# Designed miniproteins, single chains, continued (2), part 6

Each design is a single chain, and the fold is of that chain. pLDDT is the mean over its residues in the fold that is shown.

## One batch from the design tools (miniprotein)

Design m4186
Fold by ESMFold2-Fast:
Order: C-alpha cells, then sequence, then structure tokens
Structure m4186 (fold): chain A 81 residues (1-81)
C-alpha cells in the first residue's frame, strides 16, 4: 500500500506542475505531464488491488477512468500539432 500511496503522491505533484505550465502557456508540456500522472495513477490502482487495499472491481473502475482522461489529453496533444 505505501508504494501505491507514493505513486499517487507523484501523480498529484505532476498534476500541480501541469497546472503551472498551463499558466505559462506551455500546453504541450502540461498535457504530457497530465498523461504521465494518469499512467502513475493506473499503476497505483493496480498495486493497491494486489495489496488487497481496494477490490479488483474498484481498481478496474479507477483504471478505466484514468485511461479515459489520458485518452482525452492525448487527443488535445494531437490538436496542438
Amino acid sequence: MKEAEELFKEAERLVEEAAELIKQGKLKEAYELGIRAYELAIEAARLAAEAGAISEEEAEAAIAEAERHKEALQKKLKELE
């Protein structure tokens, strides 16, 4: 569980950095950090389920939500090409 908690903290840190980059007009860098944050959240959910801290069903739902957000950010990156 502690390993999953550290990954969630890292994801939160990346989201905060992405918000700062948006304020600076660095949208591509911000979206790239956002994608990375969701990748870490997916890994954290898997580890939490493996540790028995959440159910496999809860992990599946959390992973699906994070993947949906990640896909949206990937589309935004393509729009900036």
Scores: mean pLDDT 81

Design m4187
Fold by ESMFold2-Fast:
Structure m4187 (fold): chain A 60 residues (1-60)
Amino acid sequence: EKSLVEILREIAEIEGVGEEEAKAIRKVLDEHGFDVELVVEALRKLGASEETVEKVRETM
């Protein structure tokens, strides 16, 4: 089982996840805890592709 820190590092390495996406994910975690659906919504609001969003869900 992967730790939260390891999952976050893997997400940051996914193609299509840049600094803005990483900041949005961190904000969700700080405000709501580990919520996969809120992370996905934050990425969609930044204009991330469906492929990037799916890879993030598969990593989490």
Scores: mean pLDDT 75

Design m4189
Fold by ESMFold2-Fast:
Structure m4189 (fold): chain A 67 residues (1-67)
Amino acid sequence: AEEHREKGLELFEQGKYEEALKEFWRAINEDPKNEEAWEDLARFLEKLGAKDWAAHVRELMKRRLAE
């Protein structure tokens, strides 16, 4: 999870947003029931200025945790 998150940040800084999000989603897919992992992903996206992506992630988090 940590490795995928660091790789995602690196790709985001290079402007490769699609690839960065793919790495972030890989981390979540490894532990889709961990609320902290979802919160970390959303917070990370907000920190990077990607508020629209963070909102989308939070919506998906609510759906996944409801299951």
Scores: mean pLDDT 71

Design m4190
Fold by ESMFold2-Fast:
Structure m4190 (fold): chain A 56 residues (1-56)
Amino acid sequence: EEEAARAMAQRLVDRYLAAHPDVSEEEKQALYDEAVELVRTRTAAEVHAWMEEKLA
C-alpha cells in the first residue's frame, strides 16, 4: 500500500537524519524520494542493504 511505503520511507529518512543532522533540504527530499521508490520496487532485504550502505 502506498501509505505503508511512504511511512517506511519516512522512517528510513528519519534514521539517516538522526545520524547525519547537517544535510540540505534538497538532499532530504532526494533521499525521501529514493527511499519511497526502493520500498515500492525492492525486497525488504534490498532496502535493508541500502540503509546499511547509507549509514556506513
Scores: mean pLDDT 75

Design m4191
Fold by ESMFold2-Fast:
Structure m4191 (fold): chain A 75 residues (1-75)
Amino acid sequence: AAETNAAMGEVFLEMGMNGLASASYLQSGKQYNRQGDYEKAIEYLQKSLDLDPDNEVAKSLLTEILRKMGKEEEA
């Protein structure tokens, strides 16, 4: 679940496992996006990018979600 992946990311970060933390936050962001929770998806994708700024998957998904939010807020 998105909540579980977010919690796993925090645990890996506390353990100094930044790569696993980044991957867990990315999975959380993907799952929140699938649930339509764009605010939380953006939060966890930003956390993933803070640990791995070159992650093209996280950048692409973040851009897609921001576009969806902008269109829904402006429509």
Scores: mean pLDDT 79

Design m4192
Fold by ESMFold2-Fast:
Structure m4192 (fold): chain A 64 residues (1-64)
Amino acid sequence: SAEELERRGEAALEGLKRLLEKGAKLTIEVTPVDEDTAVVTATLGDKSAAQLVPRAIAEEIKSL
């Protein structure tokens, strides 16, 4: 659902903020999927995770 997508996106944004606050060296890549969504990929060393998020959340993540 759109509400679950927004909830997961907010959780991803907060998680990334916490990692950056702790001084983690993250590489963040945002890939558009459609007009409403994007995939955010965060890489820390040899570990990588990807999450589908609303475009508004992806733009907030880009500004971190």
Scores: mean pLDDT 84

Design m4193
Fold by ESMFold2-Fast:
Structure m4193 (fold): chain A 79 residues (1-79)
Amino acid sequence: GSKVPTAREVFEALAREFGIELRPDAGVTPEQVNELLDALAEGDDEKAREILRRAVATPGPASDEPVKGPTPQQVLDAL
């Protein structure tokens, strides 16, 4: 809805809390945001990170351009 930030914006803010940078083309759904919040409420940090990784790894509408940042796998490995 227009009264709340987009699912991608919410997901990106949460990813920043975990030190994960989302690509602009990352496919994020409201279901993923809800699942992430549920995992955090449960205290399952591993599940939360897996949800973030899936969203970051999902190809979006953006082209296959060389990324100037770390890959989703590298970010999760660094955590």
Scores: mean pLDDT 61

Design m4194
Fold by ESMFold2-Fast:
Structure m4194 (fold): chain A 55 residues (1-55)
Amino acid sequence: SAAELVALMREHPEKEVARALEIPVETVRRILAGELTLTAPESVLAEWIERLRAL
């Protein structure tokens, strides 16, 4: 879920999350600030969650 993803993102440094998800660090910051709506499919959210759990 988006909430689980955001919680996992908060457990790691922004740059580490950005590298793991292959997105800009600015995008990570905007997601954490609630400035970006996460509209990704469940499959993409699940992949991102697994990448962050592997950190």
Scores: mean pLDDT 79

Design m4195
Fold by ESMFold2-Fast:
Formats: sequence, C-alpha cells, structure tokens
Structure m4195 (fold): chain A 82 residues (1-82)
Amino acid sequence: SILQELASLPPVPEGIDMEKLIAILSRIPGVDEERARQLAEALLQGRSPVLLAIRGEVEALAEIPGISPELARRIADYLLKP
C-alpha cells in the first residue's frame, strides 16, 4: 500500500529519493505531479504526510503550498485506508 511505501522511507532527508517519493505521492487521487512535489518538499522540511495523517492533523497538511483543505482530507483518508 502507499502507506507502507511512505512509512518505509528513511527518516532523514538525505536518504530520500525525490523522484521515487513524487511517484508514490502522485498515486494518491487528486495529487498531480506538482502537488506531489510540494508534499515531497514538505517531507524534506520535516512535515511527513504519513505522520500528519496518522495524527489527524489535516489542517497541518493543508498548510503545505498547493494543498487545499479538501485535498488534505483526501490524502489523509487515502493513506489511512486499510
């Protein structure tokens, strides 16, 4: 699942393949390549979409450039699906 793929990424920015991260994130419905890049950049700044989704911090996800509140909720719902 996308959640397992994101959760298996290194916790440090230096170990993250940006192109792989963008490819994984763009599989989320409503996330195009531009928004996937914004999410990837936020992760490198310490704002993991997976951790924010697990914590229910949809408002924090929506603070990422290009991410609307509706898209933030969709991302969280998609990542947390069983």
Scores: mean pLDDT 71

Design m4196
Fold by ESMFold2-Fast:
Structure m4196 (fold): chain A 70 residues (1-70)
Amino acid sequence: MSREEILEKAKKIADEIVKLAEEKNTKEAKELALQVAKLMRELVDLYNNKAPKEKLEEILKKIEELLKKI
């Protein structure tokens, strides 16, 4: 997976988490949405700073874990 593919996949998963959190409207779901927003900010910063692909994949895995919890 390329750096661009990691970023796009993370954006799609983050968008899904936010939509699910809005639909569930629970405190726990809102906390997960805040966590994914923080991870997306970290991922974008790493991408813009040309961090190694492995670091981007670590953030993507954390985002995927949040999707499983929502």
Scores: mean pLDDT 85

Design m4197
Fold by ESMFold2-Fast:
Structure m4197 (fold): chain A 79 residues (1-79)
Amino acid sequence: MEEELRRLGREAREYALKAQQYADKGDMEKAREYAKKAEEIARRHPDSVEVLVYAAFAYEAVGDMERARRLLARAIELA
């Protein structure tokens, strides 16, 4: 279980970093793709503060501030 949670956190983080990387490059289509992948992990594991934070970071990177704020609000409630 613990190793599974670490793996999910790493995957969400990698997707968030990819979203930021592609957004910085101007590739908004790929940036949004990676943001959606991070959010999919957060949807399946809604009690994981770490994956919620990374999903929020990914949406911040693509400029979806309202979605990012919703994810952060959920993470704050759990922390």
Scores: mean pLDDT 81

Design m4198
Fold by ESMFold2-Fast:
Structure m4198 (fold): chain A 66 residues (1-66)
Amino acid sequence: MKVFYDPEEMSEEEARAAIEKLKAEGVKEGQYIVDGKTIYVVPADDEGKINLLKEGGFKEVGEVEL
């Protein structure tokens, strides 16, 4: 899976910390709100959702293991 975050709300390091917190509860595809900030988890092959998030200004978190 791929993880996307809003770089205007949080850094990539903050996004990584948030996803590590979510891993304890079993991360699945969906929209997550951590401390009022939005993170998206999407399938790596869902090109439509990936493109929509990139157009919306979201950035991919590199090298996330999910």
Scores: mean pLDDT 77

Design m4199
Fold by ESMFold2-Fast:
Structure m4199 (fold): chain A 65 residues (1-65)
Amino acid sequence: SFQELAENMLRAKARRIARDGLAQGLSREEIYQRVLEELKPLAEKLGISQERMEEIAREVVDELA
C-alpha cells in the first residue's frame, strides 16, 4: 500500500518533468537525465531504491517521449 502510493508519487512527478522537458524541446536522453536528478531526493525520502526509481523514470519517458 505505501509502496504503491510512493511509486505513484514518483510517476506523477516524473510525468510533470517529462512534459515540461518535451515542451522545452529537450531530447529523450536529456529528459531522462532531468527526471533522474529531480526524482532522486523524493525516492530517498520515500525509501525507493535507486534501481526502482530508474525503472520508473524509464517507463514514464518511454510512454511520453
Scores: mean pLDDT 86

Design m4200
Fold by ESMFold2-Fast:
Structure m4200 (fold): chain A 55 residues (1-55)
Amino acid sequence: ADETKLTILEDAFELAKKAKNVEALKTVAEAAESLGTEKGLELARKAREAIKELE
């Protein structure tokens, strides 16, 4: 279900952010955007913001 996918992506985002892994954050953003949900788009925005902070 989309809710389960979102939860997995939220966990992946937190791990990638703590690891400062830009490639993993890009993967999370792409996957979250592909959900097409408002929460998915918000998660993608947060991942893109984290990438900017690391670049």
Scores: mean pLDDT 81

Design m4201
Fold by ESMFold2-Fast:
Structure m4201 (fold): chain A 77 residues (1-77)
Amino acid sequence: EKEELLKKIAELLRKLGFPEEEVEEIVESMRSSSLSLEELRAIAKGLEESKSKEEADKKIAEQLEPLFEKRREELLA
């Protein structure tokens, strides 16, 4: 389930030292984006393998930067 994966991602981000505000922003971006369950699982796996916030930021950026841009464009009407 998508929500189960998003909860897991949120917990992994908190474990890596992300502040709650950043966790909420990232999770909402994922929830609002056209990310498949397979893509969400890949993100969760990458976060589990991350040793630091900096490594996690890089993995998130690779997956989410194009999605953030696309979503922003959609929201601007």
Scores: mean pLDDT 70

Design m4202
Fold by ESMFold2-Fast:
Structure m4202 (fold): chain A 55 residues (1-55)
Amino acid sequence: SVREEVLKAARIAVLRGAIYFLEKLIADPSASEEMKEQARKDLEELKKELEELEK
């Protein structure tokens, strides 16, 4: 359905934005190591979700 297509596209867009933000956070020298460690874990999970949705 059109609704399912729109929701899938919206989820992909949100995931891509979140991935971009987390990659920037990991590369930020002012971010704490605790924040970077959490960001690395979240990034791995979000990348897996994006891969499954793009199949």
Scores: mean pLDDT 87

Design m4203
Fold by ESMFold2-Fast:
Structure m4203 (fold): chain A 78 residues (1-78)
Amino acid sequence: SMIEEAVEEVAKELGIPEELKEIIKEALERSHREFGVELSKEVQKRIIKATYLLLGPDETDKERIDKVVRWLVEEELK
């Protein structure tokens, strides 16, 4: 999927841990379903990168990660 490719490319560039990578992927998939949108790969990569830079490598709270991803998706739709 485009989400999987976007997450893999950003994770390789920034050294995102595997656990955090999976949580961000699931959060993006949920946001796409909730808002009924399919963001471009480049927009998805920007959201993943921004999420990681805001939360840092030690964040493990799935609810916090989901909220940040959802907020970033919502901002892209304005």
Scores: mean pLDDT 84

Design m4204
Fold by ESMFold2-Fast:
Structure m4204 (fold): chain A 83 residues (1-83)
Amino acid sequence: EEELVKKAIEKLQEALDHISAGDYEKAARLFEEAADILSKVPGYEEAAKIARRVAEIYRNAKTDFDVGAATLGAAVLLVELKK
C-alpha cells in the first residue's frame, strides 16, 4: 500500500511540473492516474476524490481562476500525502 501511495505522489509531482509548463491536459491525465491508484488504497478515498476533481477542473478550465484554484488544491493534496 505504501508503494501505491508513493506512485501516486510521484504522478502528482509530475503533474505539477506539467502545470508549470502550461500543459493542463497532461496534468489532468496524471491527476486521474493518481486518483485511480489512491482509490485502491484504504483510507485514501477522499484524496482520490480531490485528485479527480482537480483533474476535472484542469481539463475543463475556462478561466485563470479555475486554473489557480485547481493548482492550489493540487499543492495542498501533495503536501498532505507526503506526510
Scores: mean pLDDT 77

Design m4205
Fold by ESMFold2-Fast:
Order: sequence, then structure tokens, then C-alpha cells
Structure m4205 (fold): chain A 88 residues (1-88)
Amino acid sequence: MDEELIEELYEKGLPVLLEDARLLAEELGLPFDEAHVRAAEEAAREIARLYVDGLKNNVSSKEFQEKGYKILLDALERERAKLAAEAA
């Protein structure tokens, strides 16, 4: 049940996170590349899990929103580092 809810939230959230990642790339003057796509996918899944866990553990909506953006930024840094390592 929880895994099905996480996947449903992931599928609904992914387009939003992809748009956010693209806008971040444009604002920073970076190419929207594989790292941005993978970061959005990672962030969407982690945010979906955090939301489901929040429902069980009484995490506040404000705390959830603040963590969501941080999750996207962290995922983007990780995926860009992976691409840089593969290129080096």
C-alpha cells in the first residue's frame, strides 16, 4: 500500500520537479542535461517517501516544504558530480 502511494506521488510530482530543475538550470546559465533529469527523478521519489513518512510521523507541512527544495538541490549536486567524475 505505502509503496503504491509513493509511486503514485512520484509520478504526479516528477513533472513538477523536472520543471523546477529546468528553471534552476536556466537561472544558473547551465545546460539542462542528464544530471538535471536524474536529479528531478531522485528528488521526486525522495519527496514522495518524505510525504508518506510525514503522514505517519506528524511532520508539519512547513517542514515538509522546506525539506523538499533542499532535496532537489542535493540531488542535483550529486548527479552533476557523477557526470563530472565520468567525464574526468
Scores: mean pLDDT 75

Design m4206
Fold by ESMFold2-Fast:
Structure m4206 (fold): chain A 60 residues (1-60)
Amino acid sequence: MEEELGEKLLRVLQAAVELFGRAPRLDEITDEQLDAIAKAAGLSREEVREVLRHYEELAG
């Protein structure tokens, strides 16, 4: 994996756990949750979706 992707993943997961107490699933995540995570992680909604997709591929 690219270092950049790993850093983004860490930031997204930290923000999600801090805000919602768990790593979100793409099929359950709301636009509001995406926006909150994106703001906290300093990323765009598209970047958050991409990172979470990669995380789910690794976990599932």
Scores: mean pLDDT 75

Design m4207
Fold by ESMFold2-Fast:
Structure m4207 (fold): chain A 58 residues (1-58)
Amino acid sequence: MSNAELLEQGKYEEAKEKLTAALQSVGVSKEEAERLAEKVIEDPSAEKEVLRVYVEKM
């Protein structure tokens, strides 16, 4: 793989981990947090919905 491909995969994993950790920090379960993180990465339009859940749990 090229360095660009490796960086894109690294950014995906980092974004997923950060979003999952942030959701867990506000009391979302690991399974639910991972599901929401996957949803945002697969469908960016879901980002606002996930952020709403995060803010409500604060």
Scores: mean pLDDT 69

Design m4208
Fold by ESMFold2-Fast:
Structure m4208 (fold): chain A 62 residues (1-62)
Amino acid sequence: EPLVRAAKAHLERGDYETAIAIAEKALEQDPDNKEAWRILAEAYEKMGDTEKAEEYRKKAES
């Protein structure tokens, strides 16, 4: 998915806010997109929000 690839690229570059925005757009199109949930979890973990990171990781694995 182009949005998931873009979000992952921004995540790898440290653009966490942009990665979150793009991953959220991917989830608007497909709420069951586990890769988008995983990207949200990693972005929040990198930003120090471990509580949100764990919540989104559970959604990615469910």
Scores: mean pLDDT 81

Design m4209
Fold by ESMFold2-Fast:
Structure m4209 (fold): chain A 62 residues (1-62)
Amino acid sequence: SEEEVERALKGLREQAEELGLSEEDIEKLVKKARELLSKAKNDDEIYDAMIEVLEELAKLAA
């Protein structure tokens, strides 16, 4: 659902901000997450996309 996607993206942005990512990196991460979630056709694909995004967040925060 669109509302669930927006809620997830807001949570992602807040986590990235707390981890100290630059605003530029946060915007790139959120944009990539939105693109991946927009391509997902079912709940399982949405979940897999979110896992990929969280792995990228972890790498950027390291």
Scores: mean pLDDT 80

Design m4210
Fold by ESMFold2-Fast:
Structure m4210 (fold): chain A 57 residues (1-57)
Amino acid sequence: MKAELLKKARDAVLKGDYEKAIEYLKKAGYSEEQAKAAVEEAKRDPSILDEDAALEA
């Protein structure tokens, strides 16, 4: 599920594993550019990935 991939991406950001965060976002259907932008925003506020999941669900 897309929401599950977003949760995994958030966990990866919190752990400092930005490469895996980008990979999970790409698996969720985001482009590389979108995934990188989302990771940068999540570095400031990880809850943004949870909000995006709620909006998509």
Scores: mean pLDDT 72

Design m4211
Fold by ESMFold2-Fast:
Structure m4211 (fold): chain A 55 residues (1-55)
Amino acid sequence: MKLGLTGEEVKEAFLELQKKYGLPPDGVADEKMRELLKKLGIDPNNVVDEKTLKA
């Protein structure tokens, strides 16, 4: 269920990545997360702003 105004599904993915890479697991899409995603070959805009991709 997607009730989160902050994108709860994205937050869960960030929490998991933060734990695996030793970042503070707060689920926030900070610049450090954006850089990590880009380094992993994931488009950070697609993950952070998924709603615009669906449009």
Scores: mean pLDDT 61

Design m4212
Fold by ESMFold2-Fast:
Structure m4212 (fold): chain A 72 residues (1-72)
Amino acid sequence: SDEVEEHVRERFLALSPEQRAELAKLYAKLKEAVKNKDIEEAKKILREIMTFLGMPESVIEEAIKYFEEEMK
């Protein structure tokens, strides 16, 4: 949803260059898990990314649910 996207964008813009580099590594792992069709690993990595961004648990759960539905 637009609200979730706005929260993600705001958190991302608040990151330091070092934090952005760490996030890029997590994102690369997420892309690899998606490529391998390992949905459970992808969900785990996505949760790690969202937690790293400091997102609330409610937003993380909503994002994981959306991702799971998208992968069907």
Scores: mean pLDDT 77

Design m4213
Fold by ESMFold2-Fast:
Structure m4213 (fold): chain A 100 residues (1-100)
Amino acid sequence: NPDVERAAEINGVSPEYFELLSRSHFVLAAELLWEEGRLDALRALQALPTEPPSPEVYRRVRERAGGDLDALVDLILHGDEEERRAAAGLLGRLYVEKVS
């Protein structure tokens, strides 16, 4: 997405991290968890602060679990606050990829 890439460049962050800053990713993560019947993870997601994770934590979580629903759910339930926020954004990305 050229607009996201440009906005990320002027803010000195990666395009993926800039996408994570969007509240819409948390809404899409909630939709995915609802569709998958993961109400435990959905409740944990709804309790997360809206503050973005560090770019380093986001990159680390993406490399470890970025395409893996079960791994991302485990991070939402048992990770630290930064890992939980990163996992929430990556769940939203999974939903976009699923419906695109």
Scores: mean pLDDT 71

Design m4214
Fold by ESMFold2-Fast:
Structure m4214 (fold): chain A 57 residues (1-57)
Amino acid sequence: MEAAKKAEEAAKKAREALRAGDVEGFREYGLQAAEYAKNAKTEEDRKKAEEYANMAG
């Protein structure tokens, strides 16, 4: 599921940015993860992408 994978990557980058003290990067990657969740084509892909977006925020 492509949206879930992209959301996972964005969430991982958001967490890394937060640990590095990059608040702007954290917000941008968190928004990207949420965007992938909103654009998911299937319910399963959307649900998994939303879980990753929640991890970012």
Scores: mean pLDDT 78

Design m4215
Fold by ESMFold2-Fast:
Structure m4215 (fold): chain A 64 residues (1-64)
Amino acid sequence: ARELLEEALRRALERRDARTAAAVWDALQSNPPTREQLEAALAEARRNGDEETAELLERAIEQL
């Protein structure tokens, strides 16, 4: 899960999606991340149309 979140954060930062980056960073501060944090990050990625970041977050949720 952590590796998927680190990649999602990197992608969000490269795309300048501050809202997705903030949500992913918040999830990374939790050990383990909560489903609510991951679903919030997924919603932001989908709002921005970032399908690749959304896929990483969906995979992270599946690992919970």
Scores: mean pLDDT 83

Design m4216
Fold by ESMFold2-Fast:
Structure m4216 (fold): chain A 87 residues (1-87)
Amino acid sequence: MSEEELLAGVAAVALAVGNLLASKGKLEEAKELYERAIEKAEEAGDLELLADALANKAEVLRKLGKTEEARELEERAEELRREAEER
């Protein structure tokens, strides 16, 4: 396992736990896990994981009333998904 593979694995686990917390209405806790997933996905260079983590954080931000922050993350996630599809 490379360092990049390990970082991607940590990001994927953080994303999955964040999704579970969001499904239970624990929005602030989910946000923290998504922030960890974003950090580790960026370090891993995993564009698909990064886009998913950003999109899921944006959904939580909308539920918390932070609609402008959510919009910015949604735009970034869409750009990263386009980049990932071209590679």
Scores: mean pLDDT 85

Design m4217
Fold by ESMFold2-Fast:
Structure m4217 (fold): chain A 68 residues (1-68)
Amino acid sequence: MSPEEQLEELLERAEEAVAARDEEGFLKTIREIAELIKEKNMPEEVVKEVEARLVRLYLAFAEAQAAA
């Protein structure tokens, strides 16, 4: 599996954790994404796209918690 495919799989897991309101799973997945980026020395453009997606997921998670 390519580093990009691994990254997409982890992003999907982050989305699932947000949908399940699983804060621990979400945080664990973010750590795994950060580790993958560091280990594979991924390009800055890929890092920026991932950061944008994670920010969006963080906002969705925060809004879901605030609505409760």
Scores: mean pLDDT 79

Design m4218
Fold by ESMFold2-Fast:
Structure m4218 (fold): chain A 96 residues (1-96)
Amino acid sequence: MSALELVEKAIEYAKKAIEALKKGDLETAVKYLQKASKYAVEALKIAPEEAKEALEKAVRYLERGGVYAATGDGEGALKYAEKAIEYLKKAKEIIE
């Protein structure tokens, strides 16, 4: 996969996590946030230097979102997942 394809996969899974959070399905949200984080970490390994700061922030927000979802804080998880998507979209814009 290219860095762009990996970032697009991370955005896809982060959006699926948000939909699960909106439905109150915290267990499913944790799984999707973990998948999004995995793709964001893989993107970070091969991304241009200019995109790395945005990807590092996205990874931190995805990891925090996962912790909040795992501990039953759906509102906190949603906030961090939305922040992660902002930084993933910023990384995508830099890579494109």
Scores: mean pLDDT 89

Design m4219
Fold by ESMFold2-Fast:
Structure m4219 (fold): chain A 71 residues (1-71)
Amino acid sequence: ASAAIEAGVAALAALGLSNVPALTGTRDANTEAFFEQAGALLGVTIPVPAEVTPETLANLAAAIEARAAAA
């Protein structure tokens, strides 16, 4: 995995997410469970993307951090 993916994964794990998917770039059951957990932390339903990219993970981590800071 790239450093950007690892940083996004670490940030999300620090926020309480323990089911980080194997990042194959394709939607799978682990990816679905991961985005369900992330949506619960944000208090919204997040549509599961067809492909997971480093940008997707970085944007998700930033959104969760921003919500935690605002609360």
Scores: mean pLDDT 65

Design m4220
Fold by ESMFold2-Fast:
Structure m4220 (fold): chain A 78 residues (1-78)
Amino acid sequence: LTPDQEAAILLSLARMQLNIAKLMYERGAPKEEVIELLERAIELAKKAIELSTDEELIKEAQEVIEEAKELIEKVKEE
């Protein structure tokens, strides 16, 4: 795999983790489990940013990080 291909895969995995966390949160899953998935999504997206020079991929990865952070704060407040 090239670094750009690996970054694309990591971003896809980050989005999957974020979407699973959103679904779990909507279904009333334990806060700790939702937060762990969101933290994993952030780590995967950060790795994608480190490996890629693609501005669009970096932008999408940053969006995943921001959405995950916002949801973590919301989950912690409830």
Scores: mean pLDDT 87

Design m4221
Fold by ESMFold2-Fast:
Structure m4221 (fold): chain A 71 residues (1-71)
Amino acid sequence: SKTEILAGLHEAIEQLRKGDIESARKNLEVALELAKKSGLEEVAKLLEQAIENIDDIEKAIELLEKARSLL
């Protein structure tokens, strides 16, 4: 559901801000699967880009905030 994706994105952003890249990646992978199953193509694309750029914390967070704005 959109609510589960939103909760996962919120947790992932907090984890990235704390430098917990491993936990953030796990939460984003779950959110990505939910987005794909829900047909949220633009959200899924942004989540894939955030995962690919996860070591660039500022860029990853920007992509995740953009994904949240589409939900």
Scores: mean pLDDT 87

Design m4222
Fold by ESMFold2-Fast:
Structure m4222 (fold): chain A 108 residues (1-108)
Amino acid sequence: ALVVTVSGPTSVAEGGTATLTGTTSQDVGLSVAWYARRADGTVVGLIGAASTPGGGVGARFSGSGSGTTYTLTISNVRPEDTATYYMAASLGDGPAVFGEGLPLTVLP
């Protein structure tokens, strides 16, 4: 079974950089997407195909990686970036598997 894990900091200073690492138990190539769930319950697609920014996503978000290790980088962090972050991955035409959400708090 495919296992997806997200790790990273639980807090970051405003204006700083947060780096989140996602890992998969099997090689998923570029079949990785990153999402944020904001405090109001809104879910935003941040990155698709491991490195492609979602529509309307600010240039502060970038994705990289392939195979089994993936990175989400948030630069110039703002208070609105306080959210729970998720990575989803799939094997071939299989269903998307989500890792446990990582809550990130932006500090003043």
Scores: mean pLDDT 85

Design m4223
Fold by ESMFold2-Fast:
Structure m4223 (fold): chain A 72 residues (1-72)
Amino acid sequence: PLPVPETPSPGEILREIERYLVKENPKLAEAIEREGTVGAAINRLMADPETALEVAEMLREAYARVREERAA
């Protein structure tokens, strides 16, 4: 009995976000394979100003999606 539904760990949230991002963004999945980790791939894409805003919005949407799914 350790559900802690309202306060998921950062690692747990990151893992769920990774699943959503990989499923919905093939270009991110490719970058992850290239860099080896989700964090490294996102950091690489965020370093480019032309992709940084798009990636930031995708991350924000993924966080909102995970929040919504856990609240349901």
Scores: mean pLDDT 68

Design m4224
Fold by ESMFold2-Fast:
Structure m4224 (fold): chain A 64 residues (1-64)
Amino acid sequence: SMAEEETRRINELLGEGYRLTLEDEEKGRKVIEEAVELARKSEREDTKANAEIARLMVEEIIKK
């Protein structure tokens, strides 16, 4: 379904954003923010929750 394809794409962006954050915190953060914005527009609550959790994890890494 389109929702499943959207979820897959969002998860791919979250993974890429996390990887980029380890090398370039600013670039990685922007990619994560884009994925979170897409997830917020999703009809799937699990997709929204997963994106927010990933964003919080990245914030914790950056703070340290």
Scores: mean pLDDT 74

